Designed miniproteins, single chains. Designs and how they scored, part 27

Each design is a single chain, and the fold is of that chain. pLDDT is the mean over its residues in the fold that is shown.

## One batch from the design tools (miniprotein)

Design m972
Fold by ESMFold2-Fast:
Structure m972 (fold): chain A 58 residues (1-58)
Amino acid sequence: MEELKKEAAKIINKLAELGAIEEAYEFRDKVVLAINNKDIEELKKVVEEAKKKLEELE
């Protein structure tokens, strides 16, 4: 779970740096919810969705 948290934070920060502030906030909130629920599968899903968004912007 710690590695997924680090990966999520890195991607969210990159989205914010690229100006996708609203998307960064939405993904951050989803990450927090998944962590609070200890839902590793949801956290993986959120990270994957954030990666796809980052790829679209790069």
Scores: mean pLDDT 79

Design m973
Fold by ESMFold2-Fast:
Structure m973 (fold): chain A 57 residues (1-57)
Amino acid sequence: GSSALERVRRQIAEALKLSGVSLLVALHELEHLLATTTDPEIRALLEEAIRQLRAQL
């Protein structure tokens, strides 16, 4: 994948280790990234990750 896709996958993997306020901050960062990206592969990964992480709150 592209370096951007690899960075996004790593950011999602790090967010999955978080809980509480740290998870809320990571979710905000992922939502901001989703709002600013136009790459459909990255958007699909972010939408799925945000959905899964929100379900853990």
Scores: mean pLDDT 82

Design m974
Fold by ESMFold2-Fast:
Structure m974 (fold): chain A 71 residues (1-71)
Amino acid sequence: MAEEREKLRQKYLDELAPLIKEALKNSTPEQRKELGEFVKEAVERLNDPSLTPEQIEEIYAELKKKIEEIK
């Protein structure tokens, strides 16, 4: 359902926001640019209403791995 997808999307964005903020704060200028592009693309993908819950979880996992790579 669209409402269930929206709740999942918002939950993951809320969980990722502080992690992204911390990663950007502790990154080099080059890492910040690369991470910023990944975050932008992931957020745009998460805003696609045609995504399944499984696809939303996959995007979340990929972005979380990228954030951890910067550390």
Scores: mean pLDDT 76

Design m976
Fold by ESMFold2-Fast:
Structure m976 (fold): chain A 71 residues (1-71)
Amino acid sequence: SEFLKRFLDLDGDGKVTPEGLQALRDVLEGKNPAADEALREAVKRLFDIDGDGTVDEEGIKALEAFVKENE
């Protein structure tokens, strides 16, 4: 979705960056001061591909493919 692309594409080049992934982790961990509870829950649900409530390395790879397809 556009939200995921915007959040991961901090450099505006259409690629997932390590900085974008770190920013997502900061949202999930509550370190981003602009992120509220609803945003954190939305990010968790988007990366919870198996419905187990966990974001993992496979989820990150799927996210890269998802961002590429949903550009």
Scores: mean pLDDT 55

Design m977
Fold by ESMFold2-Fast:
Structure m977 (fold): chain A 60 residues (1-60)
Amino acid sequence: SEELEIITLSALNGAELGGEEEVAEALRKLLAEGKLTEEQVEEIRKRAAEAGHDKLVEAL
């Protein structure tokens, strides 16, 4: 979805700027609040792994 792509790109940009742990915390909070599904978080994790953000991947 367009919303998922925007969230994904924002997460990847935040990770690139050195905020991998902060991004992981934000994504976990969105999941806990029901604003993201576990499936959507797994898609973001996959994109983060492809981009080499291993710390973000392990924190999710």
Scores: mean pLDDT 82

Design m978
Fold by ESMFold2-Fast:
Structure m978 (fold): chain A 92 residues (1-92)
Amino acid sequence: SMQMQQRMQQQIDQAMSIIGTFIQNRRNGTISVSQGQSMINQGRDIVNDIRSLFQQMVDDGSLSPQQIRDYQGSIKNLQQMIDGMQQVIDSM
């Protein structure tokens, strides 16, 4: 549905906001291990919500093959960015 697509976009935007804040705080030298881990955990929860919404939209048959590919790419990219954040925190 249009509402599910709006929820998906809001969750993607929220995950990108968290990633952007992490990158900025790291660049500024203001990131703590505790705060960074909290942000990573929040990002992981959002990606899990995105995956659940994506599966629901696939099951509903509401997505075109192109939209499925685009969302799969977005989910993969978000996961890779969050995994990179974890590597940063694990190296501190």
Scores: mean pLDDT 89

Design m979
Fold by ESMFold2-Fast:
Structure m979 (fold): chain A 62 residues (1-62)
Amino acid sequence: MELFRKAIEAAKAGDVETAYRYLLEGAKKHGLDTSLLEEGYAAGLTAEQLLRAAQMYLKLVE
């Protein structure tokens, strides 16, 4: 859970790279599929999109 909260904080600050790194690490630790997240980042995910993704991942692991 801590990694997804850090991703939310980074996304709120507009730090796309840091938000993405925390999301990837958190998703991998919880055994979640990261393919759509990796594809989205390569396509230029915004901080707002990463914030929404982080909130969804946090809800999935609660």
Scores: mean pLDDT 81

Design m980
Fold by ESMFold2-Fast:
Structure m980 (fold): chain A 69 residues (1-69)
Amino acid sequence: IREILERAAREAEELGALGAARILREGAKEKDPEKVLEYAEIAAELARETNPEAAEIAERARREVEKLI
């Protein structure tokens, strides 16, 4: 789970979505899976208007975490 959000954060950062990347890194530190999903969803929403590719990365990470819970 943590590795999924860490990878998504790196990819978002490479796309210039620094805010979304920061939220994804904070989510990767969470122990509660429901909070991890919440961070990924917030990151996706934050990036959605400015960087749709980064939003898709965050949404994909959210779906992968959801399948592991």
Scores: mean pLDDT 80

Design m982
Fold by ESMFold2-Fast:
Structure m982 (fold): chain A 99 residues (1-99)
Amino acid sequence: MRLRIELEIEGIFEGFRIALRAAEVTRERGPEAAAEEAVREALERYREVEARYGPELARLYGRSLLAGMAAMRALLERAGDEEAAEAIARARERFEAEL
């Protein structure tokens, strides 16, 4: 139970961080490049958890990553950062398809 909670919290914060980085990349290289990088990072973290803890905990971590990304997207929408919010939405859709 403790490990599940720790992975869930870690996943939420990591998802939030990945999405924040995607906002930076959107400004520098555009939303498509940002979405591709965010998906790559999310999948790398997901595979690391799957290798260490197995598929059930990896799926929990993946859902937590999506939740963290959604939280950052909501903040960016409120800030008027529509392009970054759209890049994160695309990254979330692509990552969720791999789960």
Scores: mean pLDDT 87

Design m983
Fold by ESMFold2-Fast:
Structure m983 (fold): chain A 67 residues (1-67)
Amino acid sequence: MTPEELAEKLGVTPQQAQRALDIARAALKAGLSEEEAVDLILSNVPGLTREQARLVVEAAKKELAAE
């Protein structure tokens, strides 16, 4: 899923979606929990809800599992 596709699904800007995905990927690769990744997204990407951040983490988790 591209940042643009994720942005449209969540109703956010592509820049917000890209930043959130970058944070989620980095957090998950560092061994942080899904909850910690969500909290990092919410702290660093203004305008996202917890539900939207959770969906970003799930997208990143699916992407990493496909590697």
Scores: mean pLDDT 81

Design m984
Fold by ESMFold2-Fast:
Structure m984 (fold): chain A 55 residues (1-55)
Amino acid sequence: SMVEEYERGAKLSEEAAEKAKESEPHVSFSASSINEVGAEVSRELAERAAREELE
């Protein structure tokens, strides 16, 4: 369902923010972590949509 997909994305986004704090806020490394999570969220949503189409 849309709600489950949204909550999953939100959790990944929150984890990205937490990881950014664990690194250092003014280091480019934090930006890289955020970007990677964004890509992973997109992948999860795409896979979910494909799975629903098969069902």
Scores: mean pLDDT 61

Design m985
Fold by ESMFold2-Fast:
Structure m985 (fold): chain A 70 residues (1-70)
Amino acid sequence: MPISDEELVIAMARIMAGIAKRLFGVPEEEVERLIELAEELARTKPAKEALREVLRAVREAEARTLAEKA
């Protein structure tokens, strides 16, 4: 089965958001928001750009969660 660039970006976003939830305690509602963002970006941007934006958003969610606990 060929994986589309869109599907690849979304799959990577789900993995990264799952790690952020498990290791950093990012809340479920934020995880769902990150996946929705990935779906939008995958449809509107080139895969490389979409993945870069998703990675940035995941890192920002991790940083916010850590700051709230400090």
Scores: mean pLDDT 81

Design m986
Fold by ESMFold2-Fast:
Structure m986 (fold): chain A 88 residues (1-88)
Amino acid sequence: MSPEEEKALEEQARLLKEMLKTKLELRVSAAKTNEEKLKVIDEFEKELQEMLESFSEETRQELLASPGAQEVFDELKEWIEKKREKIK
């Protein structure tokens, strides 16, 4: 993968991360109880996994080959887990 392609994938991953964070924050804010908030987070993680599985084999291979994109997804997963912990 070229340096330009790696940068493009990392940038796309960061943009997607910020969009997904915003989407989750809005859904969590709409939930009335801590139990509903945790359920929203669990459903969101499931939706994220399904979205990744919907990518073509080629797209998945490109994402796996990009350390920057993988780091961004790891950061997103850690952020989601910390969000869950704060809800108790």
Scores: mean pLDDT 76

Design m987
Fold by ESMFold2-Fast:
Formats: structure tokens, C-alpha cells, sequence
Structure m987 (fold): chain A 60 residues (1-60)
């Protein structure tokens, strides 16, 4: 299982990323605490990073 923790400028960005990832793959579990999101998934870490970078490129 892969785990990735990311901190953003605000809680809204963290929540949007969490929603995006859960909509892309139901195996992804995203937990938001303030402006920090912790992502857990059976996917390889490289795949999770790819999904995060796709979201950043489209939204930031």
C-alpha cells in the first residue's frame, strides 16, 4: 500500500484534491486535516504522484 502526504496553501485545495482522487479511482482513500491531505491506495506511489501532478496542472 502506498501513502502520500501533501500540504497546500489552504484547506479548500486539499479537499478538492481529495475529491478528485476519489472520483478517479475508488481504491484511493484520501483524508483531509486542515490544509494537509493523506492519500492511501494499493496503487504504486508513482501512479499516485501522477494523479496529483495531473490535478495540480489543471487547477494550480
Amino acid sequence: MSELTLTFENEEEAKELARYLEERDPRIEAEVEGNTVTIRSPLPIEELIGLVLDWIGDHL
Scores: mean pLDDT 80

Design m988
Fold by ESMFold2-Fast:
Structure m988 (fold): chain A 68 residues (1-68)
Amino acid sequence: SSFERMVLASLFYAATLSEELQKKVLPELRKMVEEIEDPEVKAIAEEALKLIEEGRREEALKLLEEAL
């Protein structure tokens, strides 16, 4: 869906941001991830969110590139 693609793209963008900017964006992205209805897309989004929160930027970007 367009919503799911938007969430994945938003997570990709967040992965490129500084930690300071990530702290401002991640709470809203977490809410959006919770609203994903497709369980496969939700699992990818949750894993990407976790990688971003752990500072594992390159791994998050690779995961999201494969899903987009």
Scores: mean pLDDT 82

Design m989
Fold by ESMFold2-Fast:
Structure m989 (fold): chain A 86 residues (1-86)
Amino acid sequence: SELAKREEELLEEIKSLLSDEDFQALLGELVRAARELLPLLSEEEVAEKAVELLEEAKRLLEEGAPLSEVLERIRERAEEAKREAE
């Protein structure tokens, strides 16, 4: 519940940094990551990873990183989380 609230707060902050199109691209990558992790991790663990990814994404965007780099980072973190779940 608290993780879900933090995720929503981070998404609102990130949305303010991106165009609607770019924000939808970021959401798509997060949904893809969640789908890959849900069979391997609990719902709570997926929520924890989502918050961590959103905090990193916000930091990168605030530092002026291009969206492509942020999307690549989300993909890399999802792959790492899958390896850790073994």
Scores: mean pLDDT 81

Design m990
Fold by ESMFold2-Fast:
Structure m990 (fold): chain A 58 residues (1-58)
Amino acid sequence: MSEKEKETLKIIEGAKKAAELGPVGKAVAVHELRKLREENKDDPKVVELIEKELKEFE
């Protein structure tokens, strides 16, 4: 797993914890994950990790 993938997983874990705090935390988490996906568009593996997590918030 690359360093970028490891950092992405750490951010995903933070987003999950934020979502547990309530609807506002979930909205912030989704926003941060979408922003991270946009920043890493050139890394398909990072994008896939983020998209999987976004689906779990559905």
Scores: mean pLDDT 79

Design m991
Fold by ESMFold2-Fast:
Structure m991 (fold): chain A 81 residues (1-81)
Amino acid sequence: EDAELQKEVDSIKTKEEALEFVRRHAEEVVKISKNGTPGEEAQKAVDRLEKIVELLEKKFPQYAEEIRKVADEVLSKGEPK
């Protein structure tokens, strides 16, 4: 839910917390893809990650590039399915 994601993002106070939050969710996307999960469930995980990145970029515009880079780097280490 948007409200739950917004609440989690609002609780993040530091750059380190923001980057760790993005990394954790990006790793979950990679894990779901590698485990042979149906494509629809994998797409939901990707959509959730994209929303998280967007919310964090709006809250921390000075770290927006690093947030996107962390998500992209984690996703690139996992092969898309």
Scores: mean pLDDT 75

Design m992
Fold by ESMFold2-Fast:
Structure m992 (fold): chain A 87 residues (1-87)
Amino acid sequence: SELEERRALAAEIAEIAVEGYEANKDDPEMRELYLRILELAARLAANPEAASVEQLRELREKLKEALEKKDIELAKEVVREMERLVA
């Protein structure tokens, strides 16, 4: 179902956020951003109607890129978009 797919995507975003947190031990600003993404991903998993499958896939792709490139501005963009969805 679409709800199951949305929950799975939110869980994947949470997993990437944990990976980002663990990868950035010496970067407190980056760690704070990834902890915020983890919190927001948990909220999206609890409220799967808050976002479409397309929106969650786009967020997952942006977050993967932010992690790979260590891009703080892209990580901030992901936080802003997720906060908008849960508001």
Scores: mean pLDDT 88

Design m993
Fold by ESMFold2-Fast:
Structure m993 (fold): chain A 103 residues (1-103)
Amino acid sequence: MKKLEDAGSYAISVANQHNLTGTAQSTQQAIDNNDVKGMVRSLINTGRALFDKGDYKTAAKLYEKAIELDPKNVAALVNLGESYYKLGDFEKAREYYERALAV
């Protein structure tokens, strides 16, 4: 429970900073319903929006929170690997790509 609320609070804060009203609302709904799958989806959607804006560091943090809730989520693993690649952390990028392939 605490990890879901912590992840949701962070995602809502990020979404509000970037006027991502739809992802903020989806994240709040996932908190209210204790919906882990909905939370993972909201974290990935928010991370993708930040990635598209070039904020790879914040995107990576959102994907890391998605993986904490769902360690075998291929989309989150691939997106986190790509975010680290864009940040120049090729060792972490490789680690997360290899984890995605192992699923």
Scores: mean pLDDT 83

Design m994
Fold by ESMFold2-Fast:
Structure m994 (fold): chain A 55 residues (1-55)
Amino acid sequence: MIVVKNPDLSEEEQKTLSEILNHTVEATDVDPKELAEKAEKGLKEAGYNAEVEVV
């Protein structure tokens, strides 16, 4: 399961982003670790201090 942690986002926003990423894994059968790494990189490039973990 992919989990997004970002201190600049609300708990609800973090949950919504986590749900979107997990739904993408289920819908496309993409590697969760690869998607998590791409999402973390994208968020950091957008100026967010986000951590994206696979648990």
Scores: mean pLDDT 78

Design m995
Fold by ESMFold2-Fast:
Structure m995 (fold): chain A 68 residues (1-68)
Amino acid sequence: MEEVEKAVEEIRKTAEEMLKKGEPIETVVKKVSEMGSKYAKSLPPEDRPRLAEETTRVISEAIKKGEE
């Protein structure tokens, strides 16, 4: 679980920093999805669903903040 938690934390921090700098929501979503995909390839298959769920949550939060 430590690897998933670390990956999610890094993805969330990246999304937060990009939103703070005023990056377009499409750019933020693309970056988060790319990071999630890269981390998923490094994880055991059993951990990938958890990472996917958390990555989707980060994307949903970013979209909500970006759409005003």
Scores: mean pLDDT 78

Design m996
Fold by ESMFold2-Fast:
Structure m996 (fold): chain A 91 residues (1-91)
Amino acid sequence: MSQLELSTEENVADLKAAIDLVEKAIERGELTQEELNRILGLVLNAAATSSDPKIIEAARLILKATQAISEGKFDEARKLVEEAKKLVDEV
């Protein structure tokens, strides 16, 4: 039980950190390669170590948000990150 609890808390914290980075990138209108690499590390680790469908779906939405930013689709990125925040809050 303690290992599963710690893993879930770590996955939630990682996704929240990734969401914060995405939100800052949207506000700035730019996603740096360093930020993208950090987001990818956080999101892929959470998705790989969790069986929670909300964590997995939030991870997918965050990745789609980074893609939307790279395409200049900031409104789409905002929608995706807000949905990811909702899913993470429900864990």
Scores: mean pLDDT 82

Design m997
Fold by ESMFold2-Fast:
Structure m997 (fold): chain A 60 residues (1-60)
Amino acid sequence: MSKEELAKKARELKAEGIEAFKQGDVGKARELFAEALELAEKAGIEKEMAIEINEQVNAL
């Protein structure tokens, strides 16, 4: 995967994790966020991804 493809997939997994968290499935949300962070690290955007996840979860 290119860095652009990794970043796109990471953001898709983040969105899925936010939806799982909204549904009360904290375990699934944590798994999806972990996968998003792993792909974000490979894309070089891990810090930005972690901040976005924390901000969006706190906004729920």
Scores: mean pLDDT 83

Design m998
Fold by ESMFold2-Fast:
Structure m998 (fold): chain A 70 residues (1-70)
Amino acid sequence: GLEEALRILEGALEGARLLREPAVPELEKALEYLKQGNVEEAIRYLERALELATHPGIRGAIEEALRLLK
């Protein structure tokens, strides 16, 4: 559910920051929208984050969060 997606994405954002992933700004925006309850906008930013993400662990976390939100 939403709480599990938030937990996964918070961990993914921390990892993405450490790895200096190009997806960081899109992940930050996705989390902001998700915390506001705007799931539709969060999904759009997550899909963009997935296009930018290079590390398989970060990509996998985004894909899992998208599955939980859709």
Scores: mean pLDDT 87

Design m999
Fold by ESMFold2-Fast:
Structure m999 (fold): chain A 65 residues (1-65)
Amino acid sequence: GSMEEEVINALREAAELLKKGDVDKAREILQKVMEKYGLTGRELAELARKAGLPDAVVILARSLD
């Protein structure tokens, strides 16, 4: 759905920011999508894992709980 597409797109954007070394901006994007959709860092990390995103994104998402 639209919510799932927005969340996955935010996770992919965070992955690209982490590749560039911009951890603070990656964290900000993930925090904003968590607030918008009422997701926990654990739920966000599971979505990242299921989407096959890099471990760095999964670890960052888990750190937000």
Scores: mean pLDDT 87

Design m1000
Fold by ESMFold2-Fast:
Structure m1000 (fold): chain A 84 residues (1-84)
Amino acid sequence: MSRSPDLDELLKEVEELPKKILEEAKKNPEADKEEMLKKIEEAEKKLEELYEFLKRTMPLPPEVEKVFEKSFELLEEARKIVEE
């Protein structure tokens, strides 16, 4: 009943990627808006694909679902910063 090491690594990436994007959006408000929006869009797609893959592979524990929910929230916050 152990989590796979691969799953732990994927979850770490799921948490880290949105945080990095949000920090970039906050630190560089004069960044190319189009480039930042593309980066956010790609991250959203990657997270959606991983979420669907995991759901098809096994039932997701609530803790894992919360990680994805939080990650999508961070990307939405980054999008709001870039678009404002």
Scores: mean pLDDT 75

Design m1001
Fold by ESMFold2-Fast:
Structure m1001 (fold): chain A 75 residues (1-75)
Amino acid sequence: DLEKLLAPVPEERLRELVERVRATPDATEEDIALVERMAKRGATAAELLLTGGVLVAIGHRGTGQVLIDAANEHL
């Protein structure tokens, strides 16, 4: 569903995502800072999926999976 992919994720869910990443054992300070920036700027489900996929690919699997899960929960 393209409309849901391009729709802004509500700020409440983005704030929840930041806390979820902070609770992730694999999350670095860089990962947390990235997700905090995304939450402040606003993010779409597509941006969460893309960012999560990239993070998984470069070895930040815990944080990447959390972003993918959050995007899928929004869709």
Scores: mean pLDDT 85

Design m1002
Fold by ESMFold2-Fast:
Structure m1002 (fold): chain A 71 residues (1-71)
Amino acid sequence: VNLEAGRELAEQYIAQGRLTEALYVYLESKDWEAAKELLDRHPELAPVALKLAEKYNAPEELLEYLRKLAE
C-alpha cells in the first residue's frame, strides 16, 4: 500500500470539500492514523467512517474510537 499517494489524493478531496471521499481513500489504504486525524477534525463523519472501517477490517481500537465519537 502506497500511503504517500493515498494521502496526496485524500488531501485533494479535502481541498474540494469532499470529506467522505478522503475518508474512503484513508480507510482503503489502511492509513488508520490519517483517518483518525480527519475524524478528530470532522466528527460528523463518524457514522460513515464506522461502516467503512468495518468493511475494511479496521483494528478494534479504531472501531472503539469511532463508536465513542459517534455518540
Scores: mean pLDDT 78

Design m1004
Fold by ESMFold2-Fast:
Structure m1004 (fold): chain A 105 residues (1-105)
Amino acid sequence: MNATPEEAVKLYEELLARHPDSATLHANLGAAYLKLGKIDEAIKHFERALELDPNSATAHLLLGKAYLEKGEYEKAIQYFEKALSIDPNNEEAKRLLEEAKKKLE
């Protein structure tokens, strides 16, 4: 379904009001904020997702993506490495890890 990032924010905020401890909803809301370029708001929701589910490869991947967009390449690398330690076959995490490493060359 092709929701805009603005529509996705509204939808996930409404769902999260009913289910405040959903790691998945925090991750989805953070991803919508990241698409809007609201990086610090995205990080806040990804950190909450990780507090609720500390072994989420997805939450580590999303934090890495947010820090990569913020230009904090060393933090991005750490989160992508954590995502790959949980899910070694995640091709997106591998690609983004190499991208972040190239930024430090």
Scores: mean pLDDT 87

Design m1005
Fold by ESMFold2-Fast:
Structure m1005 (fold): chain A 58 residues (1-58)
Amino acid sequence: SELVERAAAWLQRTFGLSPERARELAERLLARLGERGVRHLFAKNRLSDESAEATELF
C-alpha cells in the first residue's frame, strides 16, 4: 500500500534501516497507530515526536 511504502521510505531516511526492515516496521507502525495515525504522523512531520515514536518501535 502507499502508506506502507511512504512509512518505509521515512524509516530508511530517518533511521538508516534496510528496505526490508523498514517495510516490516512500517507495517507494524500502521497496525499500531492505524492508517489515520500514520497519516497524522507524516502530516505533522515533527522531529521530536518522530524520535519518541522511534524509541517506542524498538
Scores: mean pLDDT 66

Design m1006
Fold by ESMFold2-Fast:
Structure m1006 (fold): chain A 72 residues (1-72)
Amino acid sequence: SEYYERGLELYKQGKYEEAVEYFKKAIEENPDDAEAWHNLGIALEKLGKHSEAEYYFNKAVVLDPDYEKAKA
């Protein structure tokens, strides 16, 4: 996804709020992409939005249980 790649670029630049916007667009294209849900959670953690991040981490775990221990 072009949105996912853009989100990663923004995240690497420390532009976490912009990265969140693009990861959300990536999830709209492919809601089954556990990695996109997980990376959205990580970007939200960087913004101090811990409760919101937990929601997205939980979604990643539902899609791929290997993410169960990856929220901290």
Scores: mean pLDDT 83

Design m1007
Fold by ESMFold2-Fast:
Structure m1007 (fold): chain A 92 residues (1-92)
Amino acid sequence: MEKDIKAAEAAIEGKLSEALKLLAEILGLETEDVELPYDKDFQELLLYSIGGRAIREGKKETYEKIKKLLEEAGYYDIVERLEELEKKLKER
């Protein structure tokens, strides 16, 4: 879905509050307007969560777009972790 890609783009740009709000909307959760300080570990957690959701939901095209965005932004460690998740889910 377009919102999954927008959430990934916002997280890559360091807009953690926007990324979290988009992710909450995708999950059907209510969210408050809270300003989040930039944190690299939290950014990486959000990116993994967004990409992992696309894999778990079977959204192959969405996942491929997110993976490309992560590779272009240099988040190779997250791409590797997502590829490991995809492989494990295919083995079950």
Scores: mean pLDDT 77

Design m1008
Fold by ESMFold2-Fast:
Structure m1008 (fold): chain A 55 residues (1-55)
Amino acid sequence: RIRELLERELELSVREVSLAVRLALDPNDEQAREELDRLAAEIDRVAAEREALLA
């Protein structure tokens, strides 16, 4: 489970960087903004779950 969470966090981080780059190139990309917001929430949730398991 911990390995799966770490892999998930890595995948989400890569997607976050990709979306941030796209938004930097086109600041008016509303789709990218919305996806970035949802992605940030998902990253926070996965990180919280990982921390709970490691506590």
Scores: mean pLDDT 79

